# Designed miniproteins, single chains, continued (5), part 47

Each design is a single chain, and the fold is of that chain. pLDDT is the mean over its residues in the fold that is shown.

## One batch from the design tools (miniprotein)

Design m17719
Fold by ESMFold2-Fast:
Structure m17719 (fold): chain A 75 residues (1-75)
Amino acid sequence: MKNALLLEATLEAQRLIDEGKSYEEIRKVMEEAKKLAEAIENDPELQASYEAYRQKLRDKFNENIKKLEEEIKKL
């Protein structure tokens, strides 16, 4: 199972917990992530697409950090 996909599912689960969502909804998110991770492991084409998606998420994360640094600088 791809660790990055599990990390994304963990972050989504944390968001759902913060919003007061049910355990059933949290379990659903984790089960979907597990199924997707298993599918990606068995399909090289999906694996390549997932790596591209991960890169996009890293770029988004770096953009968010840069915005946060600019907000801190504003203080």
Scores: mean pLDDT 69

Design m17720
Fold by ESMFold2-Fast:
Structure m17720 (fold): chain A 98 residues (1-98)
Amino acid sequence: SAMELVRRMQELLDRIHRSRDPAERLALLEEVRRIAEEIKEMVKDDPLMKSNAESVIDLTEQAIESLREGNELMFDILLTVLGGTVTMLERLLEKKEK
């Protein structure tokens, strides 16, 4: 389910926050991007949820680029915004199911 995928993304983001290895962080962000693409396809008929999933993808790609450039400040900002966007997607999915 899309909700299970959102929870998996939250677990991956928590692991990224705790990791100090750029290679591990990159691999985890690539998995977040893959999951966000799956969610986008699952929610394509809902414009608000689709837009939110697209924002998760865009923020993840920007975080990957910041990590590759060694821009740790931008990476930390983007990771924080990404976490908030994933939380919003979770809330939107919960409202649709109830």
Scores: mean pLDDT 86

Design m17721
Fold by ESMFold2-Fast:
Structure m17721 (fold): chain A 62 residues (1-62)
Amino acid sequence: SLEEALKKAKKLAKEKGLKLSDEDLKRAAELYVQAKKQAPDAYLGDEALTVILVYVQEQAER
């Protein structure tokens, strides 16, 4: 669910020392949920969410 993805995003961002706003964390969680819907047979775990978090941070920094 989006709520579970958001909780994971917050935890992973803290563990990796990523400086993300609540809005950026929500965006990353939404992208992760969308990716899981588009590839339901693929295992998308914490590594995939971490990649999305890094991507969102880089977009925010430009």
Scores: mean pLDDT 77

Design m17722
Fold by ESMFold2-Fast:
Structure m17722 (fold): chain A 71 residues (1-71)
Amino acid sequence: SVLEQAREIGRRLAEEGIRLLDQGKTLSEVAKVIREEAERLAAQLGLSPGSARAAVTIALIEVVKYELERK
């Protein structure tokens, strides 16, 4: 389903974002990469703009949570 697809993509983007934070990237740099990858995946998978935005939102929440908990 569309909701399951957005959740799965958000999870993958969060995993990549967390890896970049662990590599020393700033939260701002990670947010930029997440948005760029979400646009790329949305085009590749034919996602609606709403589903793409949901995936980015899910990923950013997880990345920010990880950043706050690690500091």
Scores: mean pLDDT 83

Design m17723
Fold by ESMFold2-Fast:
Formats: structure tokens, sequence, C-alpha cells
Structure m17723 (fold): chain A 85 residues (1-85)
């Protein structure tokens, strides 16, 4: 679907912003991706990591818990939750 293709593009843009250290831009792109594809465990995980980089631990925990609910095998999300909590 077109919405899922756009969500993937936004996830890629979010990842590029994250690599550059532009965490506010990264969060905005991942939030847009999730609005189009709310079942993307990858987008929720990446958003959680970005919120943690921004110091927003409450939103980071919520996003990582959502990622883990969608993909229980995500060891990275589980490890990041343990680090923040």
Amino acid sequence: AAARAEARRLRDEGLRAFIRGDYEAAAAHFEEAIALDPESAVAWHNLGVVYAKLGDNERAIAALEKALALDPSNESARRNLARIR
C-alpha cells in the first residue's frame, strides 16, 4: 500500500537524521512513520531510542514497550528498556 511505502521512506529519513545526531528531526520522522504504519515494531523501537537520546525517558519507555509488544523477539528493545528503567 502507498501508506506503508511512505512510512518506510519516513523511517529511512528518521534513521538518517539519527545518524547525523539530529534527534528532534529523527523523532518527527519516526512519529510520522508510526501515524501511517502504527504496527511497525522497527519504527516504535527507533522512536524509543530517539526519545531516550532527547532525555524523554517516559516516552522512550512507552515506545519501546510498544515495539516489544509488536515484536517480542526484539532483544535490542528489551536491552534498551533495561538500560532506561
Scores: mean pLDDT 86

Design m17724
Fold by ESMFold2-Fast:
Structure m17724 (fold): chain A 56 residues (1-56)
Amino acid sequence: SIEEIREELLEESVKKSKSPELAYMRFYLQMLGEGIELPNPIEAYEKVVELFKEVK
């Protein structure tokens, strides 16, 4: 599903990035590459910040 793809891309972006800002940028670019829109960018950013702190 789209939700599963979002979660996978989110996890990869967080894992590969040094900061939440870079993780969000990478996540956004990967989503664009897959043709998937972010319906709530604020919510997406919050998830990036949360996961970044958990894996770091």
Scores: mean pLDDT 77

Design m17725
Fold by ESMFold2-Fast:
Structure m17725 (fold): chain A 55 residues (1-55)
Amino acid sequence: SPADQARIDQLETAIKTLEEKLKEMEKNGGPKEDIEEIRKQIEDVKAQLEKLKAK
């Protein structure tokens, strides 16, 4: 459906943004707790995306 495609696009954009933020924080030596939180968020968004693409 168009709504599912829009949600997929949003999740893909969110993953890209979070991965860029993670890369910047790792490069700049950001707090390990914040890096772990971003990694968890990326995994959660990827799981949602995979579930949507499976239907």
Scores: mean pLDDT 83

Design m17726
Fold by ESMFold2-Fast:
Structure m17726 (fold): chain A 82 residues (1-82)
Amino acid sequence: GSVEDLKEAIELLKKLKENPNLETLKELKEALEKVTGLEVNFTDPESVKKALEKLLELAEENKEHFSQEDIDLIKEVLKIFE
């Protein structure tokens, strides 16, 4: 995916944290699959964890386009799947 796909996935993570709802979850699934190329199934925590790990890797590779707060958010969400 592009840097714009990365931005969309991170913004959807922020939106989900502030106001969790099913519509945002569906949008996040699509954005994560698009940016990572991995299948995301919220009934399979390992699939979600792998997609978030790949999202973190891509965000760190593109640090010039993302704030430290954006990167820290991905890390915070990953801790839920430990």
Scores: mean pLDDT 81

Design m17727
Fold by ESMFold2-Fast:
Structure m17727 (fold): chain A 65 residues (1-65)
Amino acid sequence: MVEELEKKREEVEKELKEKMEELGEESQRHRDDPEKRQEIAQEAGKFSREGQEKIEELEKKKEEV
């Protein structure tokens, strides 16, 4: 059971890393558009927050096992 939770945590971390990299690249492409960059930053912040919450839930479940 703990092994499955650890695997899920690694998957979430990989998804976060890839998504954040994509958003970073998109932000670079829109250097001249402050509104678009702010939208991308908000999406990145939301995605990062949701991902961190998922990781924390998985860590909490590991402690309960």
Scores: mean pLDDT 78

Design m17730
Fold by ESMFold2-Fast:
Structure m17730 (fold): chain A 66 residues (1-66)
Amino acid sequence: SMALEKEVAELSREAEELAKQGKYEEAIKLYERALEIAKQLPGATGLAAVHDLEKKIKELKEKLKE
Protein backbone atom coordinates (compact mmCIF):
# COMPACT_ATOMS: atom_id res chain seq x y z
CA SER A 1 0.00 0.00 0.00
CA MET A 2 1.34 3.43 -1.01
CA ALA A 3 -0.33 4.93 2.08
CA LEU A 4 1.63 2.60 4.40
CA GLU A 5 4.87 3.34 2.50
CA LYS A 6 4.23 7.07 3.04
CA GLU A 7 3.58 6.51 6.78
CA VAL A 8 6.88 4.61 7.11
CA ALA A 9 8.69 7.48 5.32
CA GLU A 10 7.05 10.14 7.53
CA LEU A 11 7.86 8.29 10.78
CA SER A 12 11.44 7.71 9.59
CA ARG A 13 11.86 11.41 8.76
CA GLU A 14 10.58 12.43 12.23
CA ALA A 15 12.89 9.87 13.87
CA GLU A 16 15.87 11.25 11.88
CA GLU A 17 15.06 14.78 13.11
CA LEU A 18 14.94 13.55 16.73
CA ALA A 19 18.24 11.67 16.30
CA LYS A 20 19.88 14.86 14.97
CA GLN A 21 18.77 16.56 18.20
CA GLY A 22 20.39 13.79 20.30
CA LYS A 23 16.97 12.42 21.32
CA TYR A 24 17.95 8.83 20.57
CA GLU A 25 15.38 7.04 22.76
CA GLU A 26 12.50 9.02 21.16
CA ALA A 27 13.95 8.41 17.68
CA ILE A 28 14.18 4.64 18.38
CA LYS A 29 10.48 4.57 19.36
CA LEU A 30 9.44 6.20 16.06
CA TYR A 31 11.71 3.86 14.05
CA GLU A 32 10.19 0.86 15.89
CA ARG A 33 6.69 2.08 14.92
CA ALA A 34 7.86 2.46 11.30
CA LEU A 35 9.36 -1.06 11.45
CA GLU A 36 6.02 -2.53 12.63
CA ILE A 37 4.30 -0.99 9.57
CA ALA A 38 7.16 -1.92 7.18
CA LYS A 39 6.83 -5.61 8.19
CA GLN A 40 3.29 -5.51 6.74
CA LEU A 41 4.54 -4.32 3.31
CA PRO A 42 4.90 -7.02 0.62
CA GLY A 43 7.79 -7.56 -1.77
CA ALA A 44 11.27 -6.10 -2.14
CA THR A 45 10.20 -2.60 -1.00
CA GLY A 46 9.00 -3.96 2.35
CA LEU A 47 12.12 -6.08 2.83
CA ALA A 48 14.40 -3.10 2.07
CA ALA A 49 12.49 -0.86 4.51
CA VAL A 50 12.66 -3.51 7.28
CA HIS A 51 16.42 -3.94 6.74
CA ASP A 52 17.12 -0.17 6.79
CA LEU A 53 14.95 0.43 9.89
CA GLU A 54 16.53 -2.47 11.83
CA LYS A 55 19.98 -1.06 10.99
CA LYS A 56 19.00 2.46 12.18
CA ILE A 57 17.50 1.12 15.43
CA LYS A 58 20.68 -0.89 16.13
CA GLU A 59 22.92 2.13 15.47
CA LEU A 60 20.89 4.38 17.81
CA LYS A 61 20.79 1.73 20.57
CA GLU A 62 24.61 1.57 20.41
CA LYS A 63 24.76 5.38 20.75
CA LEU A 64 22.73 5.11 23.99
CA LYS A 65 25.53 2.89 25.43
CA GLU A 66 28.16 5.60 24.75
Scores: mean pLDDT 85

Design m17731
Fold by ESMFold2-Fast:
Structure m17731 (fold): chain A 70 residues (1-70)
Amino acid sequence: AEERARELLREVVDALLAGDLERAEALGREIERMIESGEISLEAAERLEAEVLAEREEELLAALRERAAA
């Protein structure tokens, strides 16, 4: 379950980097369903989110800067 959540979180970051906010939102809702179903705990989801964001921090900052300039 954690591996699936990590994969979804990486896909959320990829969607954000691509500027596909609708896809990012849809993937986020799938992660929410996993938390609601008990497949992962909220604590595990928050930890995985922090790990994925840290791995992709430079790319996310660059994408945000680019979108702000567009």
Scores: mean pLDDT 77

Design m17732
Fold by ESMFold2-Fast:
Structure m17732 (fold): chain A 99 residues (1-99)
Amino acid sequence: PELTPREVFIERLMTLAGMSREEAETLYDIRVRFVQFAAEQGIDLDTAPYDERVAVAERFVREHLSPEEKELILRAAKRLGIEAESLAETLILLFNTFS
């Protein structure tokens, strides 16, 4: 069967970042929530300017992520060699890597 976008994302995180399936599934759920939150703010993460994407990510990080989810994002980014000045920029770069 053809892999779904969800399965492609999970497989790539497991393969490229050495994450467990549970960790990769949690990151996919965070991505879905972030995309939905951005859309509710009128922001299309695929087309919006970078500064606007970072601003919505800063709000999402502040208001909608648990400490455990923040740690998971940072661990995934580190394993992928993603370096950024803020967790919000880390979130944008991490999800852009798999877009």
Scores: mean pLDDT 84

Design m17733
Fold by ESMFold2-Fast:
Structure m17733 (fold): chain A 71 residues (1-71)
Amino acid sequence: MAVGTLTRVDGRAAFAVFDEPPRVGQRVYIEFDGKRYDGVVVEVIDEHRAAIAFDEPVPESAVGAPVYLAE
């Protein structure tokens, strides 16, 4: 079940809109073009927006991808 949507990507840095506020340190992932990208929430900006740091650079074309909880 998706918990949010990726809104902006700049290399390993990304922003997403979440259905409910995430927690800093929460592990997340996206799947795009047959590949899984794992990341962690590093900052909660407001009730629906948070910054994510991915382990690998994510392509900008992944904007709009659903965000899932990793654990």
Scores: mean pLDDT 85

Design m17734
Fold by ESMFold2-Fast:
Structure m17734 (fold): chain A 68 residues (1-68)
Amino acid sequence: MNTDLADVEPLIEKLSSPSEEERREAALQLGDIGDERAVPALKEVAENDPSEEVREAARLALEQIGLT
């Protein structure tokens, strides 16, 4: 049985939040979950987000997902 320990879809939606803090938190949580459904959204954030901190969080998340 594959059960998510956290909600992936709401976190993917938070990557589009106007709040820098929420986008950063969502990216880190998606990395911890390791769900590849987040990969396209995280790649867009890592390349295009105006915040360096948010881009870094997305890159770390992608690295964690890539370890699975």
Scores: mean pLDDT 77

Design m17735
Fold by ESMFold2-Fast:
Structure m17735 (fold): chain A 74 residues (1-74)
Amino acid sequence: MPSDAFFERVGAALGRSPAEVRAAWQRDSLFPVLGLLSLGLSPEQLAEILGTTVAEAEAIIEALREKAATYQLP
């Protein structure tokens, strides 16, 4: 599970309480990052939170979107 500092940082970036961010993370244990994206998280914000590059964060988001789309075939 991510640290309390993670939820505080994401909450501050999105204008949400840390409790709301934690709830969104826990609603979808399979794709918790996608829950954060639904709250308006950008690739730049994800990169800062994970301590990685924007390009790597964008690659993670794309991989997760592709995987989620496969599970939600229309």
Scores: mean pLDDT 66

Design m17736
Fold by ESMFold2-Fast:
Parts: sequence; C-alpha cells; structure tokens
Structure m17736 (fold): chain A 60 residues (1-60)
Amino acid sequence: MSILEKTLEAREKMLKALQEYDDKLLDPNASEEEIEAAKKKFEEAYKKALELQKKLEELW
C-alpha cells in the first residue's frame, strides 16, 4: 500500500474514532471510562494520521 493510501485509511479511522467519541459524549448512559477510552482511541488515530500526513507532505 502506498503512503497516500495509508494516509487516507488513517484519516478515515480518525474520523470514525471521532464520531464514536462524540456518540459516547451524547449518550447519557455512557460511563466516564467509556468516554475516556473513546477519546484515547481518537487521539491515537489522530496522531497516526498526522504522522502519515507529514510523511506524505515530505514526499512532495
């Protein structure tokens, strides 16, 4: 898989993780632990997407 394909996939995973985090924030039955876990998942996905995006930009 090319760096471009990896970057696009990472961005998609980041957006899905952000949506899951937002869904947990809006769920009155979500525990603080569930919200924190979703936030950490989003943060990890965001860092991965940012790193790949930076590598992609260095190739241009």
Scores: mean pLDDT 81

Design m17737
Fold by ESMFold2-Fast:
Structure m17737 (fold): chain A 73 residues (1-73)
Amino acid sequence: SEGLEEGIRLYTEPLLELARELEAEGRLSPELREEVERFVEELEEARKNRIPLSGREVLRRAEELRARLLAER
């Protein structure tokens, strides 16, 4: 359980750092910002409510968002 939470952070922390970098550069679209915020909110909500998460699905969504963030660079 806590190991899964740690794994989620390892996937999401680089994503959030990239989003912050793009925002600081004025290059983060509002649409992509909303999608990143929604993803983080969904993960936090699942954590609070002890909803089982597929680590593979979390990674897939994180990789999709990362690819979109990299396209904004």
Scores: mean pLDDT 74

Design m17738
Fold by ESMFold2-Fast:
Structure m17738 (fold): chain A 103 residues (1-103)
Amino acid sequence: APAQVTVTALTAPASATVGETVTVTAVVTNNGPNPVTATLLLVAPSGEIIAKTTATVAAGETVTLTLSATPTEAGTYSAVAVGVGPDGHVTASAPVLITVNAA
């Protein structure tokens, strides 16, 4: 059966430098009959969420979520898109990793 929420694209740079702005884009489709909440998260190497954005995805709709953040620490950052249905069912994308190098 198709998942109610599908992350069809999750795009981030493979690498960045400390102090450089990183832009992450997710394309989220709602295949179900009910609205869902989509959240795009950027997680620091420490596990801290340094940026997030949310959108409501109507039934049968596709939305693009974009977030930008400036890393302050070198290390591996993770971008993840998450959809939450009205029943509380959670669908998460595979993470995209960003290697941030010291300046």
Scores: mean pLDDT 81

Design m17739
Fold by ESMFold2-Fast:
Structure m17739 (fold): chain A 119 residues (1-119)
Amino acid sequence: MTDAEIREAQAGLLIRLGVFALEALDAGKRELAITYLETMRSLARTLGLPEEALELIEKAIEAVRAGKVEEAKEYLIEALKIAARGMEPAQLRAMLEEAERLGAPEEVIEEIRRRLKEL
């Protein structure tokens, strides 16, 4: 596996963790959502995502801990949209494939599609 293939797999995993966190929040599984968000935060740092995306993931974690589920979802969706802006075309394609496969929020899918058209 090349470094590029690893980065593509990591970009897809970022979307998967985000979608799993949203599903856990919808199911009332607060502790599970925090685990996915903490894993997502670590992966975001490894991928070198913009600081704004990292801040939004942290705000999502804090919102979940405060019981503010809808605010946590809003922060998480915005973090995923900002993450897409920092990605290379191959990473964006991996993110789009995973987002469409898992039924990610339409706003996230639309942002990835917009970014791909700009490249």
Scores: mean pLDDT 87

Design m17740
Fold by ESMFold2-Fast:
Parts: structure tokens; C-alpha cells; sequence
Structure m17740 (fold): chain A 60 residues (1-60)
């Protein structure tokens, strides 16, 4: 739902890399078009775990 996408986009801004990586995976699972732009931004994240999660999410 749009509400779930919004919550996960908010979670991508978390101070915790673990939470940001989980949010990226969640956006990939939902597959909503609104998640694409935030995931593309997450590809540039400082943490390699978050970047990998965003890359994999965009392939699904």
C-alpha cells in the first residue's frame, strides 16, 4: 500500500545502516514504482550493506 511504501522510504533515512538495508529490501519486496527513486538514492549510501540491498531490490 502507499502507506507501507512511505514508511519504508522514511526508514531509509534512519541513522542505523541495518534499518536502512532492511527498508531497501522491504521496498524491493513491495515492488512499488514510488520506491524506485529512493532505492536509486540508496545506491549511493555510505554503507556497503545498504548499497547492496538497494542494488538487489532494484533487480527484482
Amino acid sequence: TPEQVALLIEALKSKSPEIRAAAARGLGYLGHPQGVKPLEEALKDSDPLVRKAAEEALKR
Scores: mean pLDDT 81

Design m17741
Fold by ESMFold2-Fast:
Structure m17741 (fold): chain A 65 residues (1-65)
Amino acid sequence: MEALKRIAETVREGADQGLSPEEIAERVREEAKKMGLPDSVADGIAEAVRERGPRETAERLLENA
């Protein structure tokens, strides 16, 4: 739960900094690993950032947190 909120913050921060979806996806993978989330979860979030965009992905993460 708290980990998903932190990942959502990472996505929003990356978007605010003007990072590309690919750069945000890489940051998400790194932060998810630091928080002990499974690789499948990290990859899923990264894929969502690329497919749906950072804003929509962050909203979905907060809803499921």
Scores: mean pLDDT 78

Design m17742
Fold by ESMFold2-Fast:
Structure m17742 (fold): chain A 65 residues (1-65)
Amino acid sequence: DWDEVAERLEKAIEKDPDNALLWTQLGAALEAAGRLEEARAYYERALELDPDNRSARAGLERIAA
């Protein structure tokens, strides 16, 4: 269940909010759950923390299509 994965990632981010990988993983989980607007926001947050984050950029490209 992608919603359960997203909940676990949200708790991980509370402990490490500057970890761009966690924001990217949350975006990917929400994308898989069909929550595309939330996924977009979290991918954008990951890119604010790490502009070279290829996975977050790829996620935004998929959502924009």
Scores: mean pLDDT 83

Design m17743
Fold by ESMFold2-Fast:
Structure m17743 (fold): chain A 90 residues (1-90)
Amino acid sequence: MKKLEEIEELIKKAEELYKKGKIEEARKLVLEAAEKLIEYLESLNTPFARELAEKVEILKKQLEEGVISVEDAIKGLKKIVELLKEYLKE
């Protein structure tokens, strides 16, 4: 599924940038991945996808407000993507 693969690639790139100490660039990619994931989840139009979209929106807000680290946000997005993949049985 092309959109989900693109989101996973953004998360991987964010993790790589974070490991290189490029924290601000990593944050930007995490926020982009979160936004694309919300858009994708909304397009699925299922109750499960709506609940996941709410979780992504909360995570995005927490990152924007500095409540969580970029590392925590990356881990959170990875967990949400994994749950979505299990649901879709890619």
Scores: mean pLDDT 84

Design m17744
Fold by ESMFold2-Fast:
Structure m17744 (fold): chain A 78 residues (1-78)
Amino acid sequence: MERLEELKDEHKKAITELINKLKDKSIKEKEEAVKKALEEAREELRKLGKELGVPEEKVKELIAELANFATEKLAEAI
């Protein structure tokens, strides 16, 4: 659990830094970059969760939290 929470928080930080780096880019470029980052994060969280034997419900909860965070951060940057 702690490892999966850590990975989620690392991705939250990476998404925040990505949005900040892209501040002068178009809305479409920001959306596309964040979507790609979320895809990568989902795959990593699923893989790690499976390796650690974490229940799928918990992995889905963390993925949903990360997706909501990214959506809110992207909306703030628009």
Scores: mean pLDDT 81

Design m17745
Fold by ESMFold2-Fast:
Structure m17745 (fold): chain A 59 residues (1-59)
Amino acid sequence: SKGEKIVEAAKKHAERLKEEGQTELAVESLRSTAKVLKNRGDEEAAKKLEEYAEELEKE
């Protein structure tokens, strides 16, 4: 689905930011994308990105 493609793209972008030492920006990017997905009604895709952002914060 389109939501799944957005999730994959957002995760890849966040991984790149993390590799560059910008973990805080990676978390913000994931949460921003999750909010957009939630506003579009794709709550499952939004939840996946929110969970991933939380995991990055705990690292």
Scores: mean pLDDT 83

Design m17746
Fold by ESMFold2-Fast:
Formats: C-alpha cells, structure tokens, sequence
Structure m17746 (fold): chain A 98 residues (1-98)
C-alpha cells in the first residue's frame, strides 16, 4: 500500500513537471529540459514502485504511459535525445505491465 502511494505521488509530480516543460519549451528551453529530466526520472521511480505493489491500479499504469508519451514528444522537440530514449524505454516497459 505504501508502494502504491509512492507511485501515485511520483506520477502526480511527473504530470506537473511535463506540463511545466510543455509551457517552457518556447520560453526557456533550458528550464524545459530540466523539467523533462525531472519528469522522466519521476516516472522511472513510479514504475519501480508499481512493480513492488501488491494491488497496482490500472489508472496509474495508464497515467505513466500518457505522461511518458508527452515526455518523449517534448524531449524530441528540445533535442534531448537521452530523455527521449528513456521515455521510449518507459513506454515499452509500461505496455508490458498493462
């Protein structure tokens, strides 16, 4: 149950960060890259907690997939190849867990 709460909190943080990155990408690209890196890191940690969860929620997997797709899009637009590749790996990993 603690793992489910940790996953949900990290997913919420990733959502805030990717929303910020989408807004910042044309205004402050460096801040946008930092927000993207934060978002992908939060999603990677969220998947770790979901894997350790006894009763993971389907909605949490769906949220990770949706946010990882948004991270990939913004990372590609910013030329952040590392974050884009990390997001692609997350998308493949979460699809296998759904």
Amino acid sequence: KENEIKAANLITAAGVLITAAEWLKDRDPEAARQAVRGAVGALEKAIEYLKKSKNPKKEDYEAVLKFAERVRQVAEELGDTESAERAKKLIEEIKKLM
Scores: mean pLDDT 88

Design m17747
Fold by ESMFold2-Fast:
Structure m17747 (fold): chain A 77 residues (1-77)
Amino acid sequence: EEIDKLGESGDPKYVLPLLSHLTSPDPEVRVRAARALGKIGDPRAIGALRWMAENDPDPEVREAAREALEQIEKKLA
């Protein structure tokens, strides 16, 4: 809930806090953080999201990271 609101704000000041949440032991928190980073669309998140899409043990987290990357790429086009 709280994490989702950070993404909905679209404010790039939340990128670093959200990157911190990508390292949470809770996969639900990592999914929400990845989605929030995708909504903000800041390219600083690309490296972390790319790593997660390939390496996260949770398939839902990997999918959320891929979707977030697609959102960021679409904004940069």
Scores: mean pLDDT 83

Design m17748
Fold by ESMFold2-Fast:
Structure m17748 (fold): chain A 77 residues (1-77)
Amino acid sequence: MKEKLEEAIKHLQEAVKALDAGNYDEAIKHAQRALELTDNKEAQELIQKAIEYIKNGDVNTAKKYLGLAASILKKEI
């Protein structure tokens, strides 16, 4: 359903903005919400990897994985 995919993409974008602002807990919350809004297994794996990279302090790699997940979900719309 397009509305859930659009909401998931917005949460991934907000996660990246939160990382850029240094709000890492907020970034994790947005990434977790995106996971709930998508059934796309490839996007789910990328989002889960992004969350692990945030927790491990690799913010730049986390942003790349969140961007890749958003790109995959945009193809579904």
Scores: mean pLDDT 86

Design m17749
Fold by ESMFold2-Fast:
Structure m17749 (fold): chain A 86 residues (1-86)
Amino acid sequence: MTLILTLKNVNEEGRELAKQLADIARAGGGTVEEKEEGDTITLTATNLGPVGYTAASLLVIGAELDGAELKIEKDGDTTTFTVTFP
């Protein structure tokens, strides 16, 4: 499974979330690619098993992000989480 986390207008909370997601994905044997362009961070985690995918997804969904908007999109085996900070 593939999980993409896109953080827009990124703040300190978003940077910590990105770090935690990368760490959990790598611990689960996944491959992580990180790209930062201006105020946007995109993490792409590939080769996630069911356990690693579930753990990473719950990390994003369970994150208490002050004033942020969360959008979840699924396309086949790829789930994209877009978090937009105020």
Scores: mean pLDDT 82

Design m17750
Fold by ESMFold2-Fast:
Structure m17750 (fold): chain A 104 residues (1-104)
Amino acid sequence: DVTEEQIRKAIEDFLSVAVQLGLISEEEKPKLIEVAMELYKELKEKGYSLEEIYTLTLELLKEMAKLAKDDPEKKEVVKIMIEVLKELGLLSDEQAEELLSLLE
């Protein structure tokens, strides 16, 4: 039973990792949480379940990149997510490059 509050907490935890990796400052975190929540709502409107959003599959990341491409703030959030996943070894360099190309 994944809730919207659990999605928000997951975003907060993910962005805390981004701060620890030096990708963003702690001061940027609150704004990026709200931008990430806008992306969550757009994924939900596209028919993704909360459970599917919570799992962060490669296909979900591709959809997020496509949704974000025309919005500079959403692009920044997706770029941070890709970089964190790459640093954690959850994305290969090739997968990260493919996802970043979808933002351009």
Scores: mean pLDDT 79

Design m17751
Fold by ESMFold2-Fast:
Structure m17751 (fold): chain A 67 residues (1-67)
Amino acid sequence: AAMARAEAEQALADARGIVERLRTEKLSPQEKAILDVAARVWLIAAETFGADPEEIARLKAEIDEAS
């Protein structure tokens, strides 16, 4: 339980960091595509470790908006 929660929190933090980069950095289309995929991979990891579905849904929406 504790390990899975820590992994979920870290995966959400990594996804949030990538979303912030998508929103704030001047990125090429290729860089945006790579970061979009990376953020979604971290969200899958967060879901696997039992992260809050509402937080995951919110971050998915933010990735879609930033892409």
Scores: mean pLDDT 81

Design m17752
Fold by ESMFold2-Fast:
Structure m17752 (fold): chain A 67 residues (1-67)
Amino acid sequence: GPPPPKPPKTYKATPITDEQRERFLAELERIAGPEAAEAFKSDPTLSQEQMEAAVRLARRVAAQRAA
């Protein structure tokens, strides 16, 4: 039968894998440079929410510099 409906989750703060962390750091370095990646490389407690916030901030800074 069809799967039961699930209510949508408001928060998605989940621990990330080493692979996801490496991809995140690589993307940050590409967008904002190695300095930004180094800041997070030293932080062992990185969640999905923090990755999302960091990428948004990096893109925002890059857009401001390009504008």
Scores: mean pLDDT 70

Design m17753
Fold by ESMFold2-Fast:
Structure m17753 (fold): chain A 70 residues (1-70)
Amino acid sequence: MKEEAIKVLEELRERARKEKLSFTQILNELDAKGYEEVADILIEVANEALKQGRELTPEELLDRAIEKLK
């Protein structure tokens, strides 16, 4: 499960770079694949960054989520 979640996030990171995916599109892709718990982690990471006064790009959000799952 954890390794599969990391792989999905890494794939989405590459797609976000190539296709300029929005945060909403990334969340929708995760929900469609049944990774709702991973989508919740992305939301948590985004909220943590906002508390520090920073808005992250979709790529940065995915990178931090991957690090949190490792």
Scores: mean pLDDT 78

Design m17754
Fold by ESMFold2-Fast:
Structure m17754 (fold): chain A 82 residues (1-82)
Amino acid sequence: MSIEEIAERLKRLLEAAGFKVLETKVISDTEIEFVIETPEDVSLELARQIVKVAADELVPGAEVTVEKLEGNVYRVTIKLPS
């Protein structure tokens, strides 16, 4: 599976989880970045947990970083295992 195909499938899983995907960026052959918007009552920790579950469904062992940008908008970085 290509990194672009993984990015598209991850985007679909995040959208299925109720998140709005504002931006998708393929950083390298092993790194994908998303900017997501969550429902207003979703905490950073819950958002991180949901993203990690989605990432593990497609890429077991992927490293997930979730950073709050503003309000309910988060930067998500997913690194594939080497």
Scores: mean pLDDT 82

